# Designs tried in a protein design run: designed miniproteins, single chains, continued (5). Part 22

Each design is a single chain, and the fold is of that chain. pLDDT is the mean over its residues in the fold that is shown.

## One batch from the design tools (miniprotein)

Design m16735
Fold by ESMFold2-Fast:
Structure m16735 (fold): chain A 92 residues (1-92)
Amino acid sequence: SSMRERILLGAEATVVEIQLFVVEKYKLPKEEARRLLEKARERVRELRERLERLEKEHPPTTELEKAEVEALRETLRRNEERIRELEEELEE
């Protein structure tokens, strides 16, 4: 169901947020941090592609569904921005 896919996308995006929190708040070795950020970028890209397919195949029709999709887009955007910021910090 489209609802199940939205829930799964949200859950997986949350896992990325947790991984980014760990990179940001703990002093990990640079190589380990780079590997985690690379995996996070790949995951966010896959989640974005899945969200785009979901919107195309099951366009949101209710106000709640539209809000859920918007929240997912915002979460992925925040993750992408945070990954970029953390990658820039590692180059310093």
Scores: mean pLDDT 85

Design m16736
Fold by ESMFold2-Fast:
Structure m16736 (fold): chain A 60 residues (1-60)
Amino acid sequence: EVAEKLAELLGMEATEEFKRNLLESAGIPEDTEIDEEVREKIIEAVKNNPATSKYAEKLK
């Protein structure tokens, strides 16, 4: 859901590669299930990235 929402906001597809890159940017292993705790870490990584920071609030 978080990956799909961010991809939509960026005008991109929520591919496996996109999801993997999101987890990596948040310092999370690629095969980790996206639960509420992981979702919060992804949102924090999005907030700290200048290219995506404006979308962080829409992911909450």
Scores: mean pLDDT 75

Design m16737
Fold by ESMFold2-Fast:
Structure m16737 (fold): chain A 93 residues (1-93)
Amino acid sequence: MEKESNILSKIGEFLDKEFAEMRKITTEEEFKEHYERVIKKVQELLDKLGASDEIKKGVLATVYFRAAQIAYEKGFEELAKEYYEKSKKIMDE
């Protein structure tokens, strides 16, 4: 398994790039489709890097939270609420 700090660094770089692209999206439908691809790629990367369940939970909660923030900034209020609630649920499990 790779060290936690290295896993978080690699995931962080990937997420920063993907969230920058999400900020450029103008439609709710394209935003949701892009986000679904991001979640899938994050899960694949976490599995490849041998991330623990604790790291996987933390990263996924962070992805939902950041997606909620960007959706809110773009006026996609219902999507923002959905992603925020998913983030909370992951951390409460």
Scores: mean pLDDT 80

Design m16738
Fold by ESMFold2-Fast:
Structure m16738 (fold): chain A 68 residues (1-68)
Amino acid sequence: MADDIVDKAGEEGYRRFGLDQEKNMEYTRKVLLEARDQARRNGDDVLADSLDGHVKRIDDLLDSMRRG
């Protein structure tokens, strides 16, 4: 499930970068993009679309953090 991939990526990012939320989100985004590309290659469009939605939310948060 996409949420399991997101949770694992976020936990690993937090472990690597601690309280640096921007770096944690950038790391999570990278992992989710790689997982999305693999899902699309496997023909799992439902998983790929779900992961793409999570990536978009991270992009919105990163944009907000970089502006303020």
Scores: mean pLDDT 79

Design m16739
Fold by ESMFold2-Fast:
Parts: structure tokens; C-alpha cells; sequence
Structure m16739 (fold): chain A 96 residues (1-96)
């Protein structure tokens, strides 16, 4: 189902964000944004559990936006940001 595919994409997004937070744990930009990133991951999981596609898209857009801000401060994170943007585009296609 589309929702099963969305759930897999959300899990991939969560994995990438968790890897970034762990790898850059000592970076002040990551430390500053970590609570908001963790809250958005929680909201994404909740939206998937509730099968709320609109909430999934909203939380994923906010998460990708924050990762874009983080990639501006840590340019080495640009590939992870681009992959998250790609995953969001796939979620949007499945949500339509």
C-alpha cells in the first residue's frame, strides 16, 4: 500500500537524521537543533502510526527544512540533506 511505502521512507529519513545527530554530536549546530529534530522524528512516527498522510508530509517538510539549515552550517551534510529532500519528494508523490 502507499502507506506502507511512506512508512519505509519515513524510517529511512529517521535513520539518516539519527546518523547525522550521532556523527556530529559535538557540533554546536547539531546540539542546538537536536531537540527539534528529535521532536519532528517523534511527530513523523506518530503520523505514520495514525495513518495521517497530511501530518507525515508536514512533519517531513519541517525536518528537511531544518536539515537544510544544518547543511548550510555544516557543508559536509549536503549529501544527507539532498537524500532527505529526495525522500520527501517520494513521500509527496505517494501522498498525492
Amino acid sequence: SAMEQIARLVREMARLVEEVVERYADDPAVQELRPTLEELLRLLEEAVRNRDVTAVVGAAEALVGLMGELAERIPELRPEYEELARLLAEIRRLAA
Scores: mean pLDDT 90

Design m16740
Fold by ESMFold2-Fast:
Structure m16740 (fold): chain A 89 residues (1-89)
Amino acid sequence: MEKYFKRVVSKLSEEEKEELIKKLREAGFPEEVVKKFEEALKLEDPEEAAKKINEILEELRKNNSAEEYLEYSQKLLDILMEFEEKAKK
């Protein structure tokens, strides 16, 4: 997962990062979690950003049921895949 996050984050422009944060809010992520993603995406190093994103997912896993965690993980992957597909065009 960390390798995938590094790959996606390294391709995001500043405008795409803002759009990603907006999509996370629209998907129903808690505001505290959205703010942590904003902080991760502001990091200059895609490797450090990917590590931070993995830490956010680990917190979601610890603080939520397995069903809720799977729902959040699926929503995040769907959003990231949208940006990856846009980058191919």
Scores: mean pLDDT 78

Design m16741
Fold by ESMFold2-Fast:
Structure m16741 (fold): chain A 81 residues (1-81)
Amino acid sequence: MRLSLEEILENFKAEVDALLADPSVSREQAVRAALALAEEAYRELSPEDAQKFLEEVRKYLEEKGLLTPEAEARLDAVAAR
């Protein structure tokens, strides 16, 4: 079942926030998990929603201080598909 873009984005942010709140999870592990979640969501979205979703993911990761050069490169690779 396809969720709306807003619901997918809300769920993504909630999962990443939960990872950041877990003291057993490093920030590096949280970034890798966030990128994996973004890739999964991207595969399920329409092309129109996928583009908007990735833009919002970049903004969210930037706000959390998680938008590393490695994360940017990985998101760019996802967008190029």
Scores: mean pLDDT 79

Design m16742
Fold by ESMFold2-Fast:
Structure m16742 (fold): chain A 56 residues (1-56)
Amino acid sequence: GSHSGRTIGLVLAAELLKHGVGSEADAAAVVERLSRAPDEEAARALGEQLAKEYGL
């Protein structure tokens, strides 16, 4: 997985938990999905999409 994707995933997971949106399983799934992004561009695009889906 992408190191950049993991970093973006961890930041987004922290924001989900901070705002009380989603569960611990949702936070873990976000990290896993972003860590599997093929490159930084894909990770940023996916991170933005997930942030919008969760209302962040």
Scores: mean pLDDT 80

Design m16743
Fold by ESMFold2-Fast:
Structure m16743 (fold): chain A 79 residues (1-79)
Amino acid sequence: MKAKREEIERKDAEIEKAFKEYLKEKGLEIKKASEETIELVRTSSAEELDELLKNGADLSELADAVRIVLREQVEEWLK
């Protein structure tokens, strides 16, 4: 159990690091997602999220919200 979670946490940390490097390369600031944005991601479909990105939603904030929601879902799936 713990070994599988540790591997997932390690991979998540690598993804987070790569994401931070990508944002730095693009000259974008890493933004912390608001609770409102996190809730929007929790209740939205993939199609709705894609539409938000096309309409100029803040990519860095939306990406942070997606990361948080995905982590919560993974933790739930591992129970």
Scores: mean pLDDT 69

Design m16744
Fold by ESMFold2-Fast:
Structure m16744 (fold): chain A 87 residues (1-87)
Amino acid sequence: SALDAFRAAAEAARAELAALRERLRQGKISPEEADTRLDALERRFLALYLRALEAAQGDPAAVAEIERILADMGAEFRALRAEIAAA
């Protein structure tokens, strides 16, 4: 389903965020490169979100869950962005 696909995309994005955070903390990537990769990841995730909403049209429960996943991921993107800014 569109919801299952979006949930899988969120888990993949969370794994990419964790890997990016670890590389930043280990000094294997600059804050500037980390910011570039975070922006690209966020843009890809937002595109998937828009497709998921379109596919979930007419299913209020699926829409509510997609919005919850977006809110959770938004918080994780903001947390890493703050860490990059502090680096």
Scores: mean pLDDT 89

Design m16745
Fold by ESMFold2-Fast:
Structure m16745 (fold): chain A 61 residues (1-61)
Amino acid sequence: APKLTPEDLELIREVVEKALKEGFSDEAAYLKALMALHEKLGSVSPEHYEAVRRVLEEVKA
């Protein structure tokens, strides 16, 4: 399976942290991170969806 890059993880974290800091919901933060990945990569794999979910939980902890 294609591996998630460290740059992808950093982008996800930045977008999620920014969205939550701005008062957006978890769902909005999740969608914003997916949109940012689509803009950067042109496509998003199942591994990227799972990574966004995990980063969201980690940032909230």
Scores: mean pLDDT 79

Design m16746
Fold by ESMFold2-Fast:
Structure m16746 (fold): chain A 88 residues (1-88)
Amino acid sequence: SELEKLQAELERKRAFDREVRLGLAYITLGIAKSILKNEKDPETQKKLEELIRKVQELIAAMEAGAPDEEIDRLWEEVLKLMKEINKK
């Protein structure tokens, strides 16, 4: 699935520069919103909405120049949510 491919990319790009990570975060936001529009399972909808909120928080932190520790924490929280969604 597209979300499984994005999870793999986020795992690979943990050590990439902030511009690359920001680009991937924006792609993730777009794909998650697209998946949510067609999602019929209420539990998966809630997890996708939580993922969207967390990715938006990550983007805002990166654009605000937040410390690397905060960015890395938010990145791992996004990955955790992706893993939970992809287990279906």
Scores: mean pLDDT 86

Design m16747
Fold by ESMFold2-Fast:
Structure m16747 (fold): chain A 96 residues (1-96)
Amino acid sequence: SAQDKLLEAEMELGVLQLHYTVLKLSAERALAKNDQATVESILAQLQKLDKQIDAQIAEIQALKQQYPQYAAQLDALLAELNAIRADVQKLIDKLK
């Protein structure tokens, strides 16, 4: 149903937010220890996360076309995803 797809999108946002938080804390720890191998591993995981966020943004844009009655709720999810994407990209640029 439309409501099930909205719930799935909200749950996926939570998963992406948690994944970013874990990677950010792990990156800060690795940088503090001058652990270059771990920094490179985290950079690869952040690049994968960036692609997952892009895919989720595309899915929510498709849901807005399919269910315009949920546009306001889906726009709120898009705003949160764009915010995480900006933070992920900033961290990628810092670790390069």
Scores: mean pLDDT 91

Design m16748
Fold by ESMFold2-Fast:
Structure m16748 (fold): chain A 77 residues (1-77)
Amino acid sequence: MTVEEAVEAVRAVAREFPGVELLEIHGAGDTVVAVFRAPTPDLAEQLRAATIERMSALGAELVSVGGEDLTLVFRVA
């Protein structure tokens, strides 16, 4: 997969969760960084799970998860 395909996959997942804000999304080299804000912890957990599942299905590897805003970093390999 390409970094561009990975970015579009993240955007597609974000659109499935009304009320979630995709604050930042960028790809650089083989890395994609996505920063989300969710109105509830339950919605943040669902978004995290859905994003990781979608990205793993496309062959991207989860590198890190962090922050009070949900920050996900993926390697496209």
Scores: mean pLDDT 80

Design m16749
Fold by ESMFold2-Fast:
Structure m16749 (fold): chain A 110 residues (1-110)
Amino acid sequence: SMEEIRRLIREILEALRAHPHAHLVENLIDLKRYPGASLIIDNPVSLSIIEEKVDNGEIESIEEFEKLVRQMFDQYRLLFREGSPERRAVEELERFARELIEEAKRRLES
């Protein structure tokens, strides 16, 4: 049901907000801080934007939610230099998010 999907999505968002590395993806990065980023990132996404879309009823499936979450992490991996502490931190957060989404998908298939 849509109610169950929204509940699971909100539980995932709450867990992501509580993660130690949530601050890295919470708000839109000022693209001017990253040389060439505005040429590569056309539709910037942050955790706060995903939350807004969920609250506005724009997300209708766990798959749509997963797509936005993947877009967000792809963006921040691109912005953070390979081998940097920030890159490692965002990749750790991405693995955490992936596990939560996979668990939610299994619960919806039950």
Scores: mean pLDDT 82

Design m16750
Fold by ESMFold2-Fast:
Formats: C-alpha cells, structure tokens, sequence
Structure m16750 (fold): chain A 83 residues (1-83)
C-alpha cells in the first residue's frame, strides 16, 4: 500500500483525536488514538506505538496538552519511518 496514503490517514485520525480532546470527548479521542496505535502496530512503527501509548494514558488522565504532545511525536515518528 502507498506510504503517503498511510501518513494522510494517520494525520486525519490525529486531527479527529485533537478535536475530540479539545471538546472534552475523551471516549472519542481514545477511539481515534487506538485506531492510530493499531495502524502503527500493523506497520511496525514501534516508536509511534510507544508515543501513542503515552498519549492514550495522558488522555485517560485528562491531561489534554500532554496527550496532544505525545500524539504529535507519534505522527512525527510515523512520517520519519514511512517517508
């Protein structure tokens, strides 16, 4: 499959996760973060998986800024490995 398409899909999921986090919809945010983690695991992007685990834990704790920080790091790791 096209690496560029995977990056775009991950960026769209990240955007939805951020919107959900900022709206206080933690259940929706966790669902998007889990989808990103499942994708990163399927692609073998171990660094992105680790950052997404940190983002999920931050989101569960209600630490929105920390969740967004780790999410950005996860997307960066995926871009670095796929592109």
Amino acid sequence: SDAQEKVVEMQELAKKAIEALEAGDIEAALAYLQQMKDMAESLGIEEAVKYLDEAIEAARAGDIEKAKEYLAKAVGAAIDQLL
Scores: mean pLDDT 87

Design m16751
Fold by ESMFold2-Fast:
Structure m16751 (fold): chain A 91 residues (1-91)
Amino acid sequence: SDRELLRRGTEEIIRRLSPAEGAVAAVLTGLALDPSVTPEELREGAIELLRAHPEAGTRAAEAVAREVERLSRAAELGEALRRAVEEGREE
């Protein structure tokens, strides 16, 4: 579901971006959907894309980064809270 949620969120963002920014956002989303790609590798890939597409600016990369952080961080926080509740005795 994380991949489907990220795809949907990025499609909504792409609709609000220029075509050039949307193309950059699509590539970054593909990288973010790869579970073997670390956040640092995603950042490095974003830098390469910004060098290749300076007119698309940082806006597309920032929009995708926010969506990835929003979805991934929320899911990780939800999982951590679920695990804490499952463990849940307080001394």
Scores: mean pLDDT 61

Design m16752
Fold by ESMFold2-Fast:
Structure m16752 (fold): chain A 67 residues (1-67)
Amino acid sequence: MSEEELKKALEGAKKGLEKAKELKDIVTLQSVRHELLELKKQASGEIAEELEKLIKEADEFLRKLQA
């Protein structure tokens, strides 16, 4: 995957995470989290760091919904 494709996917994932948070839907949040993990496997440097932050946000939000 190219850097441009990764940036586009990162923007899409950010929007997906925001939507999942609004819906408070555990299944949708888990799907977004899985997508972020797959993107992280293909990313490096700054993009990978941003993906790690989004994964952490998804994990924290899932924890709050399940607590």
Scores: mean pLDDT 80

Design m16753
Fold by ESMFold2-Fast:
Structure m16753 (fold): chain A 78 residues (1-78)
Amino acid sequence: MTPEQQVALGRTIRELAKTLPDEKVREELLSAADAFIAATQAGDREAMKEAARKLGKIALSDPEAMAVLLEAVARVTG
């Protein structure tokens, strides 16, 4: 995945996350997506990995968040 695709991934997650019914899950996903975008733009690989792990953990704990993450990955990479 290119840096441009990584930024697009974070932005797509933010857009899709706005439709989530659970406010706490929505806020967590938006925060993690923002952290991922910022880390990617800064070239901070450790921060990128940490933000990606947070996104994955949120997705694994909530099916709607999982659907958002998978859809965002599909849109950016397919």
Scores: mean pLDDT 84

Design m16754
Fold by ESMFold2-Fast:
Structure m16754 (fold): chain A 98 residues (1-98)
Amino acid sequence: MEEEIDREVRAALVEIMLAISKKLYEKGIPAPESVIERLKALLNDEDPEVRAAALRGYVYELKSNGKLDEAKKVLQEALNDPDPRIREAARETLKELE
């Protein structure tokens, strides 16, 4: 359905933003603030696949900017996500940061 296509498009855009941010970081260029703000907004998306992609992207940006405490806080909040896959991803990522 159209809603499914829109969710897949949003998830794909998050993955593209993550790939761009990673390439910019490799070249010593910080990600634009607008990209970080969009990733943060998508943490509350209705689709768990979009939220999962946004969580990966936003945590990566926080880690790249030395904001480890903020990254841990975001991951701790993700432990309360209704989707069990997102909760599992948050647990594993927090374990890596401990």
Scores: mean pLDDT 76

Design m16755
Fold by ESMFold2-Fast:
Structure m16755 (fold): chain A 91 residues (1-91)
Amino acid sequence: SSMKKYEEMLKYILEASKEEYEKAYEVLEKAKEGVLDEEELEKLPERLKLIAVAIGTALGLLKGDFTLKEDTPELVKEVIEKAIEFIKELE
């Protein structure tokens, strides 16, 4: 099912290395600066795109742009927590 694929993708992100998170962060920063073109975006590995989304979500939460609902699935919370830990360890 599509839900099972989604759960597998979230687990896949949870197992990502610190180096993969660093690469995804570089992609996110390039996108924010407007220097990442659409062709480069299409060619990026799906794994890095998913990690970049998790990092972007974590950054929004840390800035207070939004909050997670109490009923947010545990696996989603774990992905976001890992991204928050990564951001806090940046340097």
Scores: mean pLDDT 75

Design m16756
Fold by ESMFold2-Fast:
Structure m16756 (fold): chain A 68 residues (1-68)
Amino acid sequence: TKQALEDEKARLRALVEQFKEQERARYEGLVAAGEISREEGEKLLADVEAQLDQFEQAEIQRLEEKAS
């Protein structure tokens, strides 16, 4: 059903956002510990968030294509 597809997309988006929050916390911890620079942490986080956005877009498209 359309509702089942929308529910699945909502779950996917929530999972991606959760991973983004975990990655933000991880890189903030590394910067605070002096293990990486603020600039490096921001770049790495931006790269990871962009990859997660691409993954989300691709998976949403895949779910929509499989919807009969």
Scores: mean pLDDT 84

Design m16757
Fold by ESMFold2-Fast:
Structure m16757 (fold): chain A 80 residues (1-80)
Amino acid sequence: KAKEYAEEAKKGAEEAAKETDTEKRNEAVQEASIALNDAASISREAAELALKEIEEAAKINPDNEAIKRFIENAKKFLEE
């Protein structure tokens, strides 16, 4: 389960990083966010795994502001 959510989070983040259409990009970010929250409902370790997959996917387009903001918000949520 934890790995499934991490893979879903990664897929959403990769789609968000590659997507140029704002609506499609926001949809992909939302998918990644849902997967991260599902992982967090299992354990902190599962959420950290999902977040790391999102961070790796974001390297596809490091200048993508939407995914940067998502990662910063996710880190703030998990680190607090």
Scores: mean pLDDT 75

Design m16758
Fold by ESMFold2-Fast:
Structure m16758 (fold): chain A 80 residues (1-80)
Amino acid sequence: RPSLEEIIEQLKTMSEEEIVAFVKEELDRLIADPSLSVEEQAARIEALLRFIHEHLSDEQKEEVLPYLLRAARAVQARVA
């Protein structure tokens, strides 16, 4: 898998529409990957959330919100 730093660098080259599509797919991939530690999943989700907050419109944030909530709940279930 690409490192978190590589993912963020790639996102910086994308359009907002490409970022939305990538983030949705990446969040679903993160929670489906049993090889990732809970700490690594949390760190990647937090980095994506920060990028979304800085670069996406409110409408685009609403579009990715269900994917973020699903990912956050999956990580929280692993910690509990």
Scores: mean pLDDT 79

Design m16759
Fold by ESMFold2-Fast:
Structure m16759 (fold): chain A 58 residues (1-58)
Amino acid sequence: SLLDNIKNKFRGLPTESYYISYADELIKKGEFKKLEELLNNPHDPELVKEVFDHYQSL
């Protein structure tokens, strides 16, 4: 499934659960361009900030 591919992409990243949570939110909102950015550049500082901000807001 799409979610399984996402989990595989984030495997071994620090705060893997934060990335999965944010990716799930992006899928639910239909923000697939942002999801693609996250999958291709998970260590981008701006994306890391968005991932952490999302998780902290839960």
Scores: mean pLDDT 76

Design m16760
Fold by ESMFold2-Fast:
Structure m16760 (fold): chain A 74 residues (1-74)
Amino acid sequence: SKKAEELKKKLDEALEEMRQFIAENPDMEFSEFVQKLLELAKLIEELSKYVDPQTVADYRRRVSELALEKEKLR
């Protein structure tokens, strides 16, 4: 689906942007971090309408890995 490919690209770009933001702002406030996670979750929810559950699970895993990287940076 063209819509699925567009959403995947948008998610991939948002995840990369989030990684960079975490690296540049290791002391960001928890509430700000949560807002960014909610934005990613909304994109994943939209993608779930067009793709199989495994693809959705893979994106959720990548978001969890970002949260873990944030915790390692403190």
Scores: mean pLDDT 78

Design m16761
Fold by ESMFold2-Fast:
Structure m16761 (fold): chain A 91 residues (1-91)
Amino acid sequence: EKERLDKLIQEAFEAIRNKDIDRALEIVTQLIEEADRLYKEGKLEEAKLVYTSALYLLDQLISIATPEQKAKAQELRDRVEKRLEEIYKKL
């Protein structure tokens, strides 16, 4: 589990470095889906770590993305922020 998530995070950083923003957005979306699964399972600490990684990646993405890509990244960022707020209330 951790190895798979670490690999996804590494692949997202690689995509950002290569300026493949569409690929990076795809991977970040997968990370958010995994964090959502962990959240639903009550694994709040694990979900928090994955959401936090996704936020960091989205911030990196936003700095180099086109306006259209920035809009998508911002929507995902807002969704992750909301989930983290819910987790902070429960921890």
Scores: mean pLDDT 83

Design m16762
Fold by ESMFold2-Fast:
Structure m16762 (fold): chain A 81 residues (1-81)
Amino acid sequence: NEEVREIAEASAEEHREEIEQAVRNGDAKEVQKIMEETGEKAREMAAARGLSEEQVEQAERLAKLYSSFIAAKEQMKVHKE
């Protein structure tokens, strides 16, 4: 569903700076915590839009996936000069 993807992306973007900062600090536990919070925020946004429970769960999973891509991208940049 397009709406699920849009919600997941929005939640991941909202947490982008925090994820990137945690990656730069080498704080793997903080990265994991922010990824969990990103999923929770996507779940809240999907529920607020009246999406089904299944779609809410999908938004949570997809938001965590998008946040992991943000973390991986920043990890690669940190090793470049």
Scores: mean pLDDT 84

Design m16763
Fold by ESMFold2-Fast:
Structure m16763 (fold): chain A 66 residues (1-66)
Amino acid sequence: AAVEALRPAARAVAINLEDKGQLKPGTEEAFAEAILAYLREHYDPERDPGENVAEAYAAVKPQFAA
C-alpha cells in the first residue's frame, strides 16, 4: 500500500525530531502514526511522495511539539 510504504520514513522523521528535543518523549510512534493518518486522508498520487510527506509533517508537527 502506498501510505504504508512510507511508515519507515515517518518513523525516521519522528526519531530525528526526538533526538533534537523537538518532540515530547514517548510520542515518536504516535507522531509517526499521525503522519500516516494524515497521508491516508490527503495523499495525492499525482504529486511527489516527498512533497506529500512534507505537507503531512507541516500539518502534524505543531500538535506534538515539545
Scores: mean pLDDT 77

Design m16764
Fold by ESMFold2-Fast:
Structure m16764 (fold): chain A 115 residues (1-115)
Amino acid sequence: SPVDTAKKAIADLKKQIEQVKKLLEDESTPLESQFYNALRVANSVKGLAEWLIKNKAPSDLLQQTIEIGKEVVKNLEALLKRMEEKAPDRKKDIQTVKQTIDDLKKLITKLESEL
C-alpha cells in the first residue's frame, strides 16, 4: 500500500541520515562527498514530506517525517558551517545548502500545521 511504501521510505531515510551524520563527523571525509550525500538525503526527505502532505497521510507518518526533517536540518547546518569555514569560495554550493535548509524548515512547518 502507499502507507507501507511511506513507512519503508521513513525507515530507509533514518538509516541514511545516521550515515550522513557519521560522514559529517569524520574530518577525513572529503567536503564534496559530505555535500553530495547530505543534499541527496535532504532532497529525498523533501520529496517524502511533499507527498505525505498531498496525500493527507496518517499523523504518525507526518510526526516521524517532522523528526527526520529536523535531524536533516541539523546535518545541513553543520555542513553549511564547515563549507563557510573551509570552502567559502563555493558560493553556489553554499547557496544550495542554505536554500535546502529554508525549504525543509517551511515543509516542517507545513507538516506541523497538518497534525
Scores: mean pLDDT 90

Design m16765
Fold by ESMFold2-Fast:
Structure m16765 (fold): chain A 74 residues (1-74)
Amino acid sequence: EAEKLLAQALVLLSEGRFDEATALLQQAKALYEQQGDSDSVALTDQLIALIETIADPDEAALAAIRLGARYLAS
């Protein structure tokens, strides 16, 4: 469930739909918090921070997608 929201957010990031991606990341974070998965909570926080702090939206999307994909591939 939370993994599905994370994967969908990464697709939205690749499409440049940052507001929608951030909303899904917030939902995924809430589900991970309910599950007690602190590592996944930290990941979703890092993805949101990357989107907010990188000025170039293409660079932000690539950095976030790489981080999220690396986690999902584990």
Scores: mean pLDDT 75

Design m16766
Fold by ESMFold2-Fast:
Structure m16766 (fold): chain A 71 residues (1-71)
Amino acid sequence: ATEDYNKGREAFEKGDLETAVKYYKKALEKDPNNEQARRLLRSAVAELRSRDPNHPVVKEAEKFLEELEKK
């Protein structure tokens, strides 16, 4: 079940950062131990934030990443 991760990677490669963030979050909800998805989610969020810092997807993804890292 790496479907969400693969779709996120494809979206990221095409520059569709919003879609990449959405799929990487879904992948991590199914498998929180996917370090590659975590790294790529952080990268996609950083790039999206540089384009639109007020985007709601950025806020939700940053909150999601903080929850994953609190340990």
Scores: mean pLDDT 79

Design m16767
Fold by ESMFold2-Fast:
Structure m16767 (fold): chain A 80 residues (1-80)
Amino acid sequence: LDEEARRLEEQLEALSEKEKEALERALKKAGEEIAKMDKPPSAEEYLKILTEAINSEKELSDEAKELAIEALRLQAERAK
């Protein structure tokens, strides 16, 4: 599990600067949405919010979106 997370991190770091910035913007957007919630979201809800933010970024390729979503799913699995 940790080895898969490491490989995904390396692939994410190999993304272009534009895609990295787009990913950071998506994460910031998701963080702002979460901060407006009355209660901390469940791991499933957190993953859904992040997934929607990532999918809304035009500068992310479909492959970059899949990599980021898979990394987040792995992180949610580890939080259980």
Scores: mean pLDDT 75

Design m16768
Fold by ESMFold2-Fast:
Structure m16768 (fold): chain A 92 residues (1-92)
Amino acid sequence: DAAELYKRIVELVEANRERLIALAREVLGEKAEKLSDEEILEAVLRALVGHLIAGASLDEVARHIADYLKRAGVSVEEARALVSAVLRLLGL
């Protein structure tokens, strides 16, 4: 059930809020200084929803996240690294 999975993803992101923000700032470096905590968490949520609910590949998710974060200059390669790091941190 997509609705139940979405609820579990939101709960997982909220439970790991500070760790996910810290991880994104570490992975993206100075580019993350252009992003609010809310924009970082939205990018994480979009990545998890795209991969786990929509069934998108990690490469497709990375392209979507790079576009979402384009004002901060985040590349597809950097977005891919962020998505991979997020999945690893959450044990997914």
Scores: mean pLDDT 90

Design m16769
Fold by ESMFold2-Fast:
Structure m16769 (fold): chain A 86 residues (1-86)
Amino acid sequence: SLEEAEERARRKIKELVERYEKEHPGDETLKEIKKEAEKKLEENEKKAPLSEEEKEDLYNQGILRKLIEEGDEELTRELEEVAREA
């Protein structure tokens, strides 16, 4: 179902972000990306109230997108696999 596919995607995105953080402790690029994600989340909350699930999803998606934009080939590959499984 759509709900199961969305839940699977959210879980995988969260897992990718958490794994990257664990594998790259003290990464300055990750710290900057996290700050940008937090700022965007605050801006979104000012426009409309967000559920806790929506906040977590937006935060993790924002981080993953920025890491891919910075040229992380492994994360790009893993995101493609998530999309293929959806």
Scores: mean pLDDT 74

